Designed miniproteins, single chains, continued (3). Designs and how they scored, part 16

Each design is a single chain, and the fold is of that chain. pLDDT is the mean over its residues in the fold that is shown.

## One batch from the design tools (miniprotein)

Design m8523
Fold by ESMFold2-Fast:
Structure m8523 (fold): chain A 60 residues (1-60)
Amino acid sequence: DYERFTPLEREILLRVAELMKKGATREQVYAELDRLLAEHPELTPEQRARVRKKVDEMLA
């Protein structure tokens, strides 16, 4: 939480959080995350890793 997520990273995390709120399975959450990350090739490897790590924490 000390890392400042960009607006795009926040948008991805918000969409994942809404999917989780709707009762999506862990597999569905990761599939949607992977789709969102693939739609945004401008994201750096560090930004992708950071977003994925945050989703892992949210699913813990």
Scores: mean pLDDT 82

Design m8524
Fold by ESMFold2-Fast:
Structure m8524 (fold): chain A 75 residues (1-75)
Amino acid sequence: MDEELRERAFAEAEEWARATFSPREVRAAELVVREGWSLREAAEATGLSVAAVRRAVDAFARAWRERYLELRREA
């Protein structure tokens, strides 16, 4: 059930990111975190700076990790 918790945490982090970041920043974070794109590739695809992509990715990854650990602790 680890995959279910990861996907649930991802969906909740994605919802938070959509409320916190622009659509382009959310797309860039998804490309890096879910699809394995480099920060540079995601920046080129979205028209963001590498620094902006990195900030979005770091924030998303932290939210996803925190929510995953919370769900795992409650299970």
Scores: mean pLDDT 80

Design m8525
Fold by ESMFold2-Fast:
Structure m8525 (fold): chain A 90 residues (1-90)
Amino acid sequence: APLTSTATAEKKVKAGEVVTCTCTLVSNVPATVTIKIFKDGKEVASKTETVAPGESVELTSPPAKEDGTYTCVCTATAEGARPHVSVSIS
């Protein structure tokens, strides 16, 4: 079975603001990294890429319709070795 790790970050926003989520693969094995962006618990964007160690995947949200919270969820999945991912939100 594939091995998975998840990292999460959040940011409070005002209407009209966007966030950029950056997920970096910090393990020594290639992994499939999925970024999902949630606005107040509802998924608004997603991206999946296969990346090498030290590489980053970025995803920018749509503009917020109302004040609230954006949440970035980064999931890394690999076979036979546990991947590790870090997340930042700006």
Scores: mean pLDDT 84

Design m8526
Fold by ESMFold2-Fast:
Structure m8526 (fold): chain A 94 residues (1-94)
Amino acid sequence: MTVEEVKEFLEKNLEPALKEARELQGNEELREDASEYAKKLAELAREKAKTSKNPEKWEELAKRAEEAAESGDLEKTVEVVAEALLLQAEEAEE
């Protein structure tokens, strides 16, 4: 998946996803699921940092994912997922 393909995907889907996340923030079950997902994403980002040419970017992503997990903020979780997709695509294109 190219950086351009990820950017096009995010342009079409990110704002609708953020709006839906704001509407669903009161759903406790979804907050718990998002928190667990964000924790796994943080672990993945820290592992990526060990082998990446841009370890600082992955470490920053891990920190943001940990913050999303701790707060249960669905909007922040969506933002971190979007950043992870873009960063993964950027490194794949090198």
Scores: mean pLDDT 81

Design m8527
Fold by ESMFold2-Fast:
Structure m8527 (fold): chain A 101 residues (1-101)
Amino acid sequence: SEEEEKERLIELGLEAFRQAVRLALNDTSLTPDEKFILLRIHLHTLLKWALQHLSKEDVIKLIERMIEELEALRKTASPEDKAVLDDLINFLKKELEKIKK
């Protein structure tokens, strides 16, 4: 069904997001600023993909789930990673506000 297809695409987007965040945060060769830049690039690409394949409502749902997962990661993060996660949460909240208009 179309509803099952939408849920599958949302879960695919979430999995791509989780993998990007995990790889960047675990990369000891990157500074916190470099981790943020890399993740911002990946998130821009992912959101562009989502806007091409999902409705506005489904993109909002995807971004809200991403924010929830980042807030959960923040609770156990190092101070350096916490700064990166805060910047990503702020970025996604701004994107969410733009899409809701």
Scores: mean pLDDT 88

Design m8528
Fold by ESMFold2-Fast:
Structure m8528 (fold): chain A 94 residues (1-94)
Amino acid sequence: SLEELRRRVLELVEEMEREIKERYPDDEKIMEVVREFRRRLEALLESGPVSEEELEQLAKEMLTRALELRPGDEELKEILTRFALGILELVRES
């Protein structure tokens, strides 16, 4: 169901927020990027069925902005990529 998809996606985003806050507790700018991603993702999910293309574009924008703030941070890239792929997988399975 669309409601179940929204719930599972938001649970993954909450896990991503927790991991990033644990690793970067004093990086308010990274948390701003993550919060903007969450807000935009919630808006997409409220608008109805989300396209894979829209989700991929949003994820790429988040990754680009985060890595501009922390260039060469391989752990940050891994976390963001893992959660982006997890969200995409949920959308594909729906």
Scores: mean pLDDT 83

Design m8529
Fold by ESMFold2-Fast:
Structure m8529 (fold): chain A 93 residues (1-93)
Amino acid sequence: SKEKEILKLVKEIVDAAVAGDIEKALKYADELIAAGGTGSDFVYAMAMAAMAGANEAARKLAEYMLEKGVLTEEQYESILNLIKTIEEYDALG
């Protein structure tokens, strides 16, 4: 199903981001756009990546998806605020 294809691509984006392979994460992001992935699918992928400690990759994905017109400004700000919250929490020990 389309939903299973989207979930597979979301997982591949997260796995690549966590591995620090930003180029691979962006490649899977382009594949997710082609498969009909929405801004919400990308927000989920970036949130999962950030929660797993891949903050730089999540930020770069958010910037790329905003430039592609796939994220709204509100979705982009939400992801940046999540990353900031995680970074501030990690700094507390």
Scores: mean pLDDT 85

Design m8530
Fold by ESMFold2-Fast:
Structure m8530 (fold): chain A 87 residues (1-87)
Amino acid sequence: SESKEASEYAAGSIAVVGLMVDGELVYESAREHLSEEERKLLELAKKFTDALKKNGEEGKEEALEYLDKMGELVPGFAELAKKYLES
């Protein structure tokens, strides 16, 4: 249902925020309990975060590519993920 999809999207968003705050601990703890779609989203979020740790243009380009791929899995997620990372 739409409610379930919204819940899954929220869980993914929380995992992304948690990854930014506490990195590996939140990633490892959540990974086993996520759906296959959520695991793919979390994996892309980790790659996005790792790309952001690179200083310079190359890291920014990689981060944008992963953000686009996250948006392909969940419509509108890329915009919301950016918003949560700013929070």
Scores: mean pLDDT 59

Design m8531
Fold by ESMFold2-Fast:
Structure m8531 (fold): chain A 61 residues (1-61)
Amino acid sequence: RPVPEPLTPEQRRAYEESALAVIPDIERSLRASLPGLTPEQREAAREVLRELERFRREHER
């Protein structure tokens, strides 16, 4: 399948709302896996967790 066009602002907003609903599950899963990850994977995972935390905080407000 060819690379699709980027999401429209409206589609992105809907996706973000859907993401907010699953973020807590993703955070729990990622945090639970964190101790078993390599140092590089842990760094990447922490960056993702920080981004999810920030995203959730902005939208909860």
Scores: mean pLDDT 72

Design m8532
Fold by ESMFold2-Fast:
Structure m8532 (fold): chain A 99 residues (1-99)
Amino acid sequence: SKREEIIRRIEELIERARELVDNKADVAEVEELLREALKLIYELFKFSEEVQKLMEELVRLGVELIRAHYEGVDPKVLEELRKKGLELEKKLRELVEKE
């Protein structure tokens, strides 16, 4: 089905993004793949503007976390970024479950 094709493409984009991160490739390339995956997710699901905003914030935070990892920043900074990600994920989960 078209839905299954889109899901497969999302999985492929996420897998490529992971491989790029493992190889310390350009963060901009990783962001582009994540944004392409997000666009495909929007084709599968009709989300509220609030949910879409949280998903965009999660992508931006993910990119910042990857950049921080590449730069070898203080582990406390990485932990703070991870905590922000968990809070955004929790809000996203709560909104999606209530819609």
Scores: mean pLDDT 81

Design m8533
Fold by ESMFold2-Fast:
Structure m8533 (fold): chain A 80 residues (1-80)
Amino acid sequence: AMTLEKVQKLIDEVKERLAKEGYSKETIANVVGELNVFVRAVERGDQAAAEKARENIKALVDPETAKYVDKVIDEIEKLG
């Protein structure tokens, strides 16, 4: 089972990083929302929903920021 506290800490770190990089509160909220969709999809074993959430996040941020978020997504997957 996924460790909820570790997952939430990773999501909070993404939120703080995006704020420091100057992303809008709306964009940050959308990225956090898609990260939560990804977490629930991984817990259900829904690979299609997980991949869709990952693609949605990449569409919301710059390519360099997308690389950073991809690393966080990989860490979340390792916890599931």
Scores: mean pLDDT 83

Design m8534
Fold by ESMFold2-Fast:
Structure m8534 (fold): chain A 70 residues (1-70)
Amino acid sequence: LSKEVQKRIEELGGRAMRAVRELGLSEEQRGQILKALGKASSAENDEEALKAIEEAQATLDAAVQRALAE
């Protein structure tokens, strides 16, 4: 994986951990986010990793929006 892709995965992980701490995300939401990030980290190429990053980003954003709405 490129260094840019790896950095995006790390940044998403940091955002996810902050959201868990600040917004009190459920264990289910945390698990979904971590699973998506794990897919990105285990991707064989940048194209696969970018698709997994987009999935993880969407999952995190949905969890954050849900937490803020509740």
Scores: mean pLDDT 77

Design m8535
Fold by ESMFold2-Fast:
Structure m8535 (fold): chain A 108 residues (1-108)
Amino acid sequence: SFERAREAEAKGDYELGAELLLTASVTKTITRNFSDAQRQAMADGLDEVAAAVERGDLDEARDLYVRLLTDVLGWSRDQAEAEADRLLSMPRDRLVLRLRTAADAIRS
């Protein structure tokens, strides 16, 4: 996660670098008390969402992300759908980087 932020900065994209660093820091804080099973499920699930976004399958990405928020975090379906719609409204390349940065932060 720190490495991805540094790579963005090296390319002159300081805004992206700051977003990835913030994503990693917030994700580590939120998942600090997760069980090993919750960490694995969330990290693997975020990578699946990122893969769906990379191939342009936004409907599958949305369904996968809603399932993660409801099954792992215990969110209501309405809250999960609203958050998924907000997340998927961002540019796809940025979304993939944020999802993979979050997954890496959970695993570290």
Scores: mean pLDDT 81

Design m8536
Fold by ESMFold2-Fast:
Parts: C-alpha cells; structure tokens; sequence
Structure m8536 (fold): chain A 61 residues (1-61)
C-alpha cells in the first residue's frame, strides 16, 4: 500500500510545529520575566533558555 503510515504527515508536522511554537514563547517569556523571577528560578530559566536555543539550533542544522 502506498500509505503504510499510521500517522498522517500533517499530524507529524503539526506536532513538530507545536513544539517549536512552544519553545519560542517559553524563551521569550522567560527572557522578559527573568528580572522578575527569583534568583533560583532565574538561574534555572537561563539554563532552560540556553538549552532550548541550542536545541533549536541543532534541529535547524
């Protein structure tokens, strides 16, 4: 069969897009809220931002 896929290509693309969209707003929100966060949360947020940025960079590569 020419369609041996249980998941539609659109669904898979939507999931990937959703993950990207989720990462972007998180990074933006964290960057803006960084100064309003507690030192512990800010440190964690910075690590998350860097991790996400690096993750996006690798995915784009």
Amino acid sequence: TPVPEPLSPEQREQELRAQYENAQPIIDSLRRNLPSMDPEQRESAERVIEFLRRFIEEMEA
Scores: mean pLDDT 73

Design m8537
Fold by ESMFold2-Fast:
Formats: C-alpha cells, structure tokens, sequence
Structure m8537 (fold): chain A 99 residues (1-99)
C-alpha cells in the first residue's frame, strides 16, 4: 500500500500525462466502474477513475489538493470493499456528500 504522499505524487504524475475526461455523466462513469471493477486493479488505476468522478461531482468547487486527498481516501475505501455493489454504494454516498 502507498502512503497518502506517495499516492498523491504518483497520481499527479499520471494526471499530467493523461487525456482529459470525455465522459460528463456520473451515472455513466459508475456503470463503467461496475463493469470493470476488480480487487486486482492497480491502486493508481482506481485512483485515476475516482479522481475523474470527484472532479465531475464537485464541478471545480474544490481545490486540487482537496480533490487529491478525497481521491486517496475514497480509493482506499473502495479497494477494501467486499463486493462491487459495496464499492458503488460507497462511491455514490461519498459523491453525494461532496455535492
């Protein structure tokens, strides 16, 4: 497991090299997550997906540092989920609280 500092640094590096998010709908992103979610996914791959969800849900209302901290916390919660359904419920609840 990465520390928060290691995770944020690695995620920032990947974000600098990534393409902009083309999907604008939270429900569509959650559906993609449901189909592709696996406990074997790399923590950073999950983090990139979670970052996009938080960015879309908060519509620029949060600073980059706040988004990255929320991304770390939420990625850890979903990575430790027992099922895909639990992970989606956690994602929906967290995103709703950020709106």
Amino acid sequence: HMSEEEFIAALRERLAKSKPLEIKDIDTLLDIFRVNFSLSNDELDLGLFVYDLILLATEGRLSEDEILRHTFRLTRLIKNSKSIDEAIEILKKFLKELQ
Scores: mean pLDDT 77

Design m8538
Fold by ESMFold2-Fast:
Structure m8538 (fold): chain A 89 residues (1-89)
Amino acid sequence: SGLGARQIGLSFGKALEEGLSVDQALSVAAAVSKALDKLLTNPDLTEAEAESGLGAKAVAKRLPDDPSKAQVTAEVDGKKIEFTLPLVP
């Protein structure tokens, strides 16, 4: 029910690609991990929000036509990034 290391690594890598610092990318990865875990735990949820406690927040939305994927929007220090991640148990 938790995220695998691959999904955490993907969110960290995408944050770095968008020009975030290592500390910002770690905060984003933590927030994204929490939001995706909420979707994986609650199959009836179409959307989940979480905060890392390190200043980042993330919203994950289950794709209606593909339940194996989620669209993620994350924000840290006023910077907003968006990407798609696999959402498989």
Scores: mean pLDDT 79

Design m8539
Fold by ESMFold2-Fast:
Structure m8539 (fold): chain A 94 residues (1-94)
Amino acid sequence: SMEEFIEEVKKIADEFIEKVSKIDPELAKKLKELQEKFLKEAEGASFEELIKLVNEFLREVGKLMKDVKDEEILKLEMEMGHKLQQIVAKMKAE
């Protein structure tokens, strides 16, 4: 369901943000604001709109990460991106 898809995206982002908060709390706060924006825009969104919103979320995360040098945070971003791509693939059945 769309609700299950949104909940899974939220859980993946929550895990990433929690781990980042232990290293860089200010970055985690900005990432949480992006997640909240995604969740608000996802309310009532179609399947196609949800995929676009996930891609937009990943682009905005990438912008925040532009100046990040911490290898642990960069690894966490890659792991989150992979998990989100896996969920999108399952939803698409592709």
Scores: mean pLDDT 85

Design m8540
Fold by ESMFold2-Fast:
Structure m8540 (fold): chain A 76 residues (1-76)
Amino acid sequence: DEADKKEQKMLEELAEAITKKGKVLTGQTAADMLEAMPIVTEYGKEAAEKMRELAKKGATTEEVAKALEEQAKKIK
């Protein structure tokens, strides 16, 4: 599915930005970015909700990146 592949890439790019490109992304900013995107699949909606939950518990950037990677794998 084209939408699934697009949303998978978005999740992978967010994880890369956090861990490899030195961008400061929290669970809250990741959730806000996902909500600003045209997310139509169940995987993308689940990822946004997961990011909100991580934001509420004060998750580290590593935890946010791992959660994004796990959600991307669900789309495969």
Scores: mean pLDDT 68

Design m8541
Fold by ESMFold2-Fast:
Structure m8541 (fold): chain A 98 residues (1-98)
Amino acid sequence: MSKEERLREALQSIENAKELIEEAAASTDRVKRASLFSAALLLAAVAIQLGDEEALERLVEALEESAELIAASPNLSPEEKAEFVAMLEKAREQARKA
């Protein structure tokens, strides 16, 4: 895979992860939320593997915005919010160390 192709895939994975988290935060279905959120975390992991410094900085920002969105959602229980925010924080730490 070329450097340009890896960067493009990383940036697309970041945008797709953001959209999935937004859909999860808007969903009233607990199972759908878990599935969407799991898919978003997988895309974040892909972005960490393929991304350069610029992509990783964008991923950190996207995960921070996503944590705020989850915290503000009326559809999630306090326990589910704490779990999702903790997973996003772990992903942000992994991105910062990459």
Scores: mean pLDDT 85

Design m8542
Fold by ESMFold2-Fast:
Structure m8542 (fold): chain A 100 residues (1-100)
Amino acid sequence: MSPLEKELRELGLEIAAEAARLVLATILYKVTKADPEEVLERLREVRRRLEELRERLEELLERAREEGDEKAVKRAERLLEDVELLLRQVDALIEELERE
């Protein structure tokens, strides 16, 4: 496995962990009716971590493009799409909680 492939795999696992945290926060809010302030704190932390992961992925994507690693480029682009989707979901839940 190339160094780029290893870094992309590690980032993929970190993104999966944030997706799991988002699912847990959603269950706490929608199913268990947990305190909105506690859920908001969890969602803001997930958002912060996802923004950091996006920046790291953008740097890896540029390295992959410079190296001509088409497989790494496609993987990084896919992971960026996943992060953007998760960020939209987090922002929507934060907005809903701040209104209620």
Scores: mean pLDDT 86

Design m8543
Fold by ESMFold2-Fast:
Structure m8543 (fold): chain A 91 residues (1-91)
Amino acid sequence: MTKEEIERMAEKAREAVEAFERRREEAREELIRLAGEEAGEEAFRLAEEAARHARKAVEAAEAGNYEEAAKHLEEALELLAEAGRLVEEAL
């Protein structure tokens, strides 16, 4: 990824994390509704871990550490993909 791409992704990640944190309880309830209690709670935990990595990516990008930012963005996307897969398999 280019530095400009990482900066754009980090800004989108910041917005997504803020939205997730504002709707954290609703997001958890929705995941449980879609996937059931076990899979929904697991998907929610993965989403929380993804949000943590997204926050680290934003911090790294702001510090000019684009390599670290890219790694955290990749980890966040992988965790979100896993959470989505758990929900899809439960449907």
Scores: mean pLDDT 83

Design m8544
Fold by ESMFold2-Fast:
Structure m8544 (fold): chain A 77 residues (1-77)
Amino acid sequence: ARSTALSALAGLEDVLANPELPDAAARALRGLQTLLSLAEHVDVDRVVALGERAVEVFADDPLAPEIAALTEELRAL
């Protein structure tokens, strides 16, 4: 639903503003997964831009390849 998509978007923006938070990379990955499943309810270009920021912010995290892969799936829509 749109409300779930907006919550996921806000959560991703919050994590990117506070990357020191516990499990920040995992939260970003979960947010991107949720937004991909709800792509019809969001501005995909905005989500791709946030995904690109997540790739930059979490470049040294073990989850970086998964974040990058989800960002490219969103870009392919």
Scores: mean pLDDT 81

Design m8545
Fold by ESMFold2-Fast:
Structure m8545 (fold): chain A 111 residues (1-111)
Amino acid sequence: SELEEDVELLARLLEKIAQGEEVPEEEVEKLSEELQRLFYLAAEVAKRDPELARRLALRLDVALGLARIMRALGFPEEKIEEILRRTVEEVRAEVERRATPEDVEEAEKRL
């Protein structure tokens, strides 16, 4: 699904941030607008807490692994997407909880 591909890309880009790598704007633009917003906000927060990016990437990777298992077990795609959306919402909530108003302003400038 497009959502699964977006979540997989988000996890990879967050892992790059966790490793101290530069993420090109062109790679971020491949994400949906919603996940671009989440990525830029997470990147701002990660400047103060680099381990956050690693934890978020790991959480997304676990959800992607679960999605593959569910598909192998014959779960409908709608149920797999529900799990992925829930994980994205939990990741967003964690980032928003840690974000300052300055982080939000800086992230929005990149959109």
Scores: mean pLDDT 88

Design m8546
Fold by ESMFold2-Fast:
Structure m8546 (fold): chain A 81 residues (1-81)
Amino acid sequence: MRELLEKALEAVKNKDFDKAIELLRQALSERPDDEVLRNALEDVNIAKIYEQKGDTEKADEYRKNAIKNLEKALERVRAEE
């Protein structure tokens, strides 16, 4: 889990939205009821849509939200280890 979320966070920071979506879907398959991970996945999907439309400012807003949610999820996973 931790390595998976760290890779997802790196992908979001690098604007590799497709990789981030894939990694977050894998994380959610292990934790399907994790609201923070669902919110992060939703934010990444929205960021990708805005980036495709050329709205980089809106894309960056949702990307930052996804980063914040991923950092919260990582803190929880690290506390469990």
Scores: mean pLDDT 83

Design m8547
Fold by ESMFold2-Fast:
Structure m8547 (fold): chain A 71 residues (1-71)
Amino acid sequence: SEKAIELVKEAIKKAKEGDIDGALSYLNAASFYAKDNPEAVKYINKAIEKLENGDIDGALKYAEKAIEALK
């Protein structure tokens, strides 16, 4: 879970910097490390979906929810 939290935090940083491809890479990695936490995986996947649709604010919201689910 600690590794997944770190990866989601890096994804948030990349998304805020406008590096959408970087953010998506970190979220996909976070999903792999979070696979034993279905609530976190659900929020990570929603964040990915929002980024793919250009909804950066929505993606950040779901990424923060994923971090809370991983704590």
Scores: mean pLDDT 88

Design m8548
Fold by ESMFold2-Fast:
Structure m8548 (fold): chain A 86 residues (1-86)
Amino acid sequence: GPELRAAVEAGDVERLEALFKETIEFIKKEPNLFIKSVAARELIDAAERAPGVSVETLKEFYKAAEEAGVPKSIVDRIKKLIKEKE
């Protein structure tokens, strides 16, 4: 949401990492596939704009999204970003 965008624009790596971890936990717990897929899409959009997100946090995001059944198109974007940072 707006807080993710603000953290990206400010380069606030600490806040960005915290928001990522909070949203990853939300994706794990959300039963509605549409709602968690929207959250995952917003996270990958932010990660692609924010070079400060750690590979470890991206790998945690990848596992959560895959296990939660997030669409392959979003999961593939996460995997591509991890590969680009390794």
Scores: mean pLDDT 82

Design m8549
Fold by ESMFold2-Fast:
Structure m8549 (fold): chain A 72 residues (1-72)
Amino acid sequence: MITLENAAEILEKLAKSKDPEERKKGLLELGRALPDARVELLTDPRARAAIEKLSKDKSKEVREAVEQLLFG
């Protein structure tokens, strides 16, 4: 179950995953579970660091999933 309390942990695991499909699906699932959590995620230093890494991901689909997570 994805909650705001475990979102940073999930994001860190996604940032360490070698599979771009896993990173993309995890980000989309997090966005569905937490549809209006942009401020909370960006105020958590662990979540922010993982999001910044994922926003620079080599996969365009992963970068687009980060945009969807943060901006709708």
Scores: mean pLDDT 80

Design m8550
Fold by ESMFold2-Fast:
Structure m8550 (fold): chain A 58 residues (1-58)
Amino acid sequence: MSKQELLVEEILEKIAGKSREEQHLTISRTLTDWLERGEVSEEEMQQIVAMVGQRLAE
């Protein structure tokens, strides 16, 4: 899997079983933390957001 796919799966595991509000909060905090720490670029963050959104829409 690509780096983005691995990070998407990590987010999905973190939010599994959480309420919608808690899912959104966890996603926002996790992505912001990763961006600030240099774990992801802004472009990678946008890709991850799109992929997570698509997976949650199912």
Scores: mean pLDDT 79

Design m8551
Fold by ESMFold2-Fast:
Structure m8551 (fold): chain A 67 residues (1-67)
Amino acid sequence: RPTRHTRLLDVPKEKVDAVKEALDKAASQLDIGYVISDLDDTTVSVAIQSEREEDVLKAAEAVKKAA
């Protein structure tokens, strides 16, 4: 049975708006869920989840390109 796959990325807080745009675009094209949480004053944590590892990896690449 497919297991839910998770990837965690740390993103500069100044890049959060660009990362949100990239994640919203990815979520419209891929079956992913994501959560953004503040880690500190300069960094946020992004958790990406899907039942498909490929979709998590594609979404993570979109976040890296936006950051």
Scores: mean pLDDT 79

Design m8552
Fold by ESMFold2-Fast:
Structure m8552 (fold): chain A 84 residues (1-84)
Amino acid sequence: SSEEKVKEVMEFVKPFVTDEENFKKLEEFFKKVVEEFPDMPVEDLERLGLALVGASEEELEEAYELLKKGVSVQDVIKKILSKR
């Protein structure tokens, strides 16, 4: 289920998230992603989650819009990491 995928991703990234507010924002982001892309593999969601640990609301919005435009998970991750 979509709820199960979100839980699995959040459990995977939890050790790397230091702030409860960042955790909640990331969880909300993944709820939107799994609703829009129900067939996205959990492994891709996990890789995206690691790249988005500590991301701002603006970075989360940019990542979501890129995914909606058909940009691959790998290329979204590359763009996020290039800003660090």
Scores: mean pLDDT 83

Design m8553
Fold by ESMFold2-Fast:
Structure m8553 (fold): chain A 86 residues (1-86)
Amino acid sequence: DEMKKLLQETAEIFKKKLEEREDLSEEQKSALIQAVDYRVAGLTPDAETAARIEEAVNSLSEEQLKEVEELEQESIEEARKKYEES
């Protein structure tokens, strides 16, 4: 249950950070957020949804991919800090 709370908090922080990025298209943001939601729910997207997410992610530059990965790591660290305080 604590692990589930940590995952949910991480997802909320990460989605907020993704929405705040001005360099990502609406399609790229939507796809990344959808991927996070499926991951937190422990669900596998259907083939059509998975293909759309993959297409949007593949449209990211190498620089954007690195920055998104860094935002995910920052979100994990922030969620862990909140978890330790709780």
Scores: mean pLDDT 79

Design m8554
Fold by ESMFold2-Fast:
Structure m8554 (fold): chain A 105 residues (1-105)
Amino acid sequence: MLSPEEFRKILNENADFLTKLIKEHSEELSAVLDRIRALLREQGIELDRYVLMGLLGKLGAEIDAGKARIDLGVSSTEELLERLLEGDPELLEKVARELARLARE
């Protein structure tokens, strides 16, 4: 899990973008998080929503740095979240697999 300081830094660096997504797409974001949690449960991984958001932040940071270990077909945290909200099932599966890896570290 991210430290409170690291989580606050990620939130502050993305505050305007995250606030816009949460405000405009709160129901879709909730549905996406629940789908990712279901895919993780199939792998025997139980994560709360807070931990899941922290891991998404880590994945986004790896994408923004050009250091993502798998090709997700996205170039930024913003593009990642927008495409997840659009309900891309292939991207959802790839993200769930990568979050499972990050959860084990």
Scores: mean pLDDT 69

Design m8555
Fold by ESMFold2-Fast:
Structure m8555 (fold): chain A 87 residues (1-87)
Amino acid sequence: DKILLEVDRAEVNVDIAVDIESIVADDAQRAALAARRAALHQEFKKIKELIKENTPEALEQAAKIARELGRDDLAEMAEKEAKKLKE
């Protein structure tokens, strides 16, 4: 599924960005980065679970979470799939 692949890509990109920031971070900054990464992984997990439900309501909720994370690209994909299911 294209939308699940894009969520996986987004998750990997976050991990790469955190790993790069961690190279120049002190121990306290690394702990803060690890906590932020864990929180983002939980939100991506919610999005993936909602997409797997494959209902218009779940996809619209996934889009809302994606927009709250600043991922308008993922939100638009979820909204498009929700619209297809309503047709």
Scores: mean pLDDT 80

Design m8556
Fold by ESMFold2-Fast:
Structure m8556 (fold): chain A 82 residues (1-82)
Amino acid sequence: MLEVGDKLEVTLKNGIKGVFTVTKKLGETVFEGEFTLVDDGGVVPAIVTVLKKLSETEYEAEVSILSGDESGSSEATLTKLP
């Protein structure tokens, strides 16, 4: 599955795109990392929970974006970058 240092293209359910970089493995399907927004280059801490493996490089996941004292979660599709 995902390892520390892996980068994934993230497409949130609302169409927002970014790149998630795994910084810590919290469990078999739960990963902590940095989410970088494509549009503004902003970097926010995020937690990714993998819900389903679609292929060797594609996953369905829940992404919880941690922004200050506020957190939001959204369903997302992840694609592992080479």
Scores: mean pLDDT 78

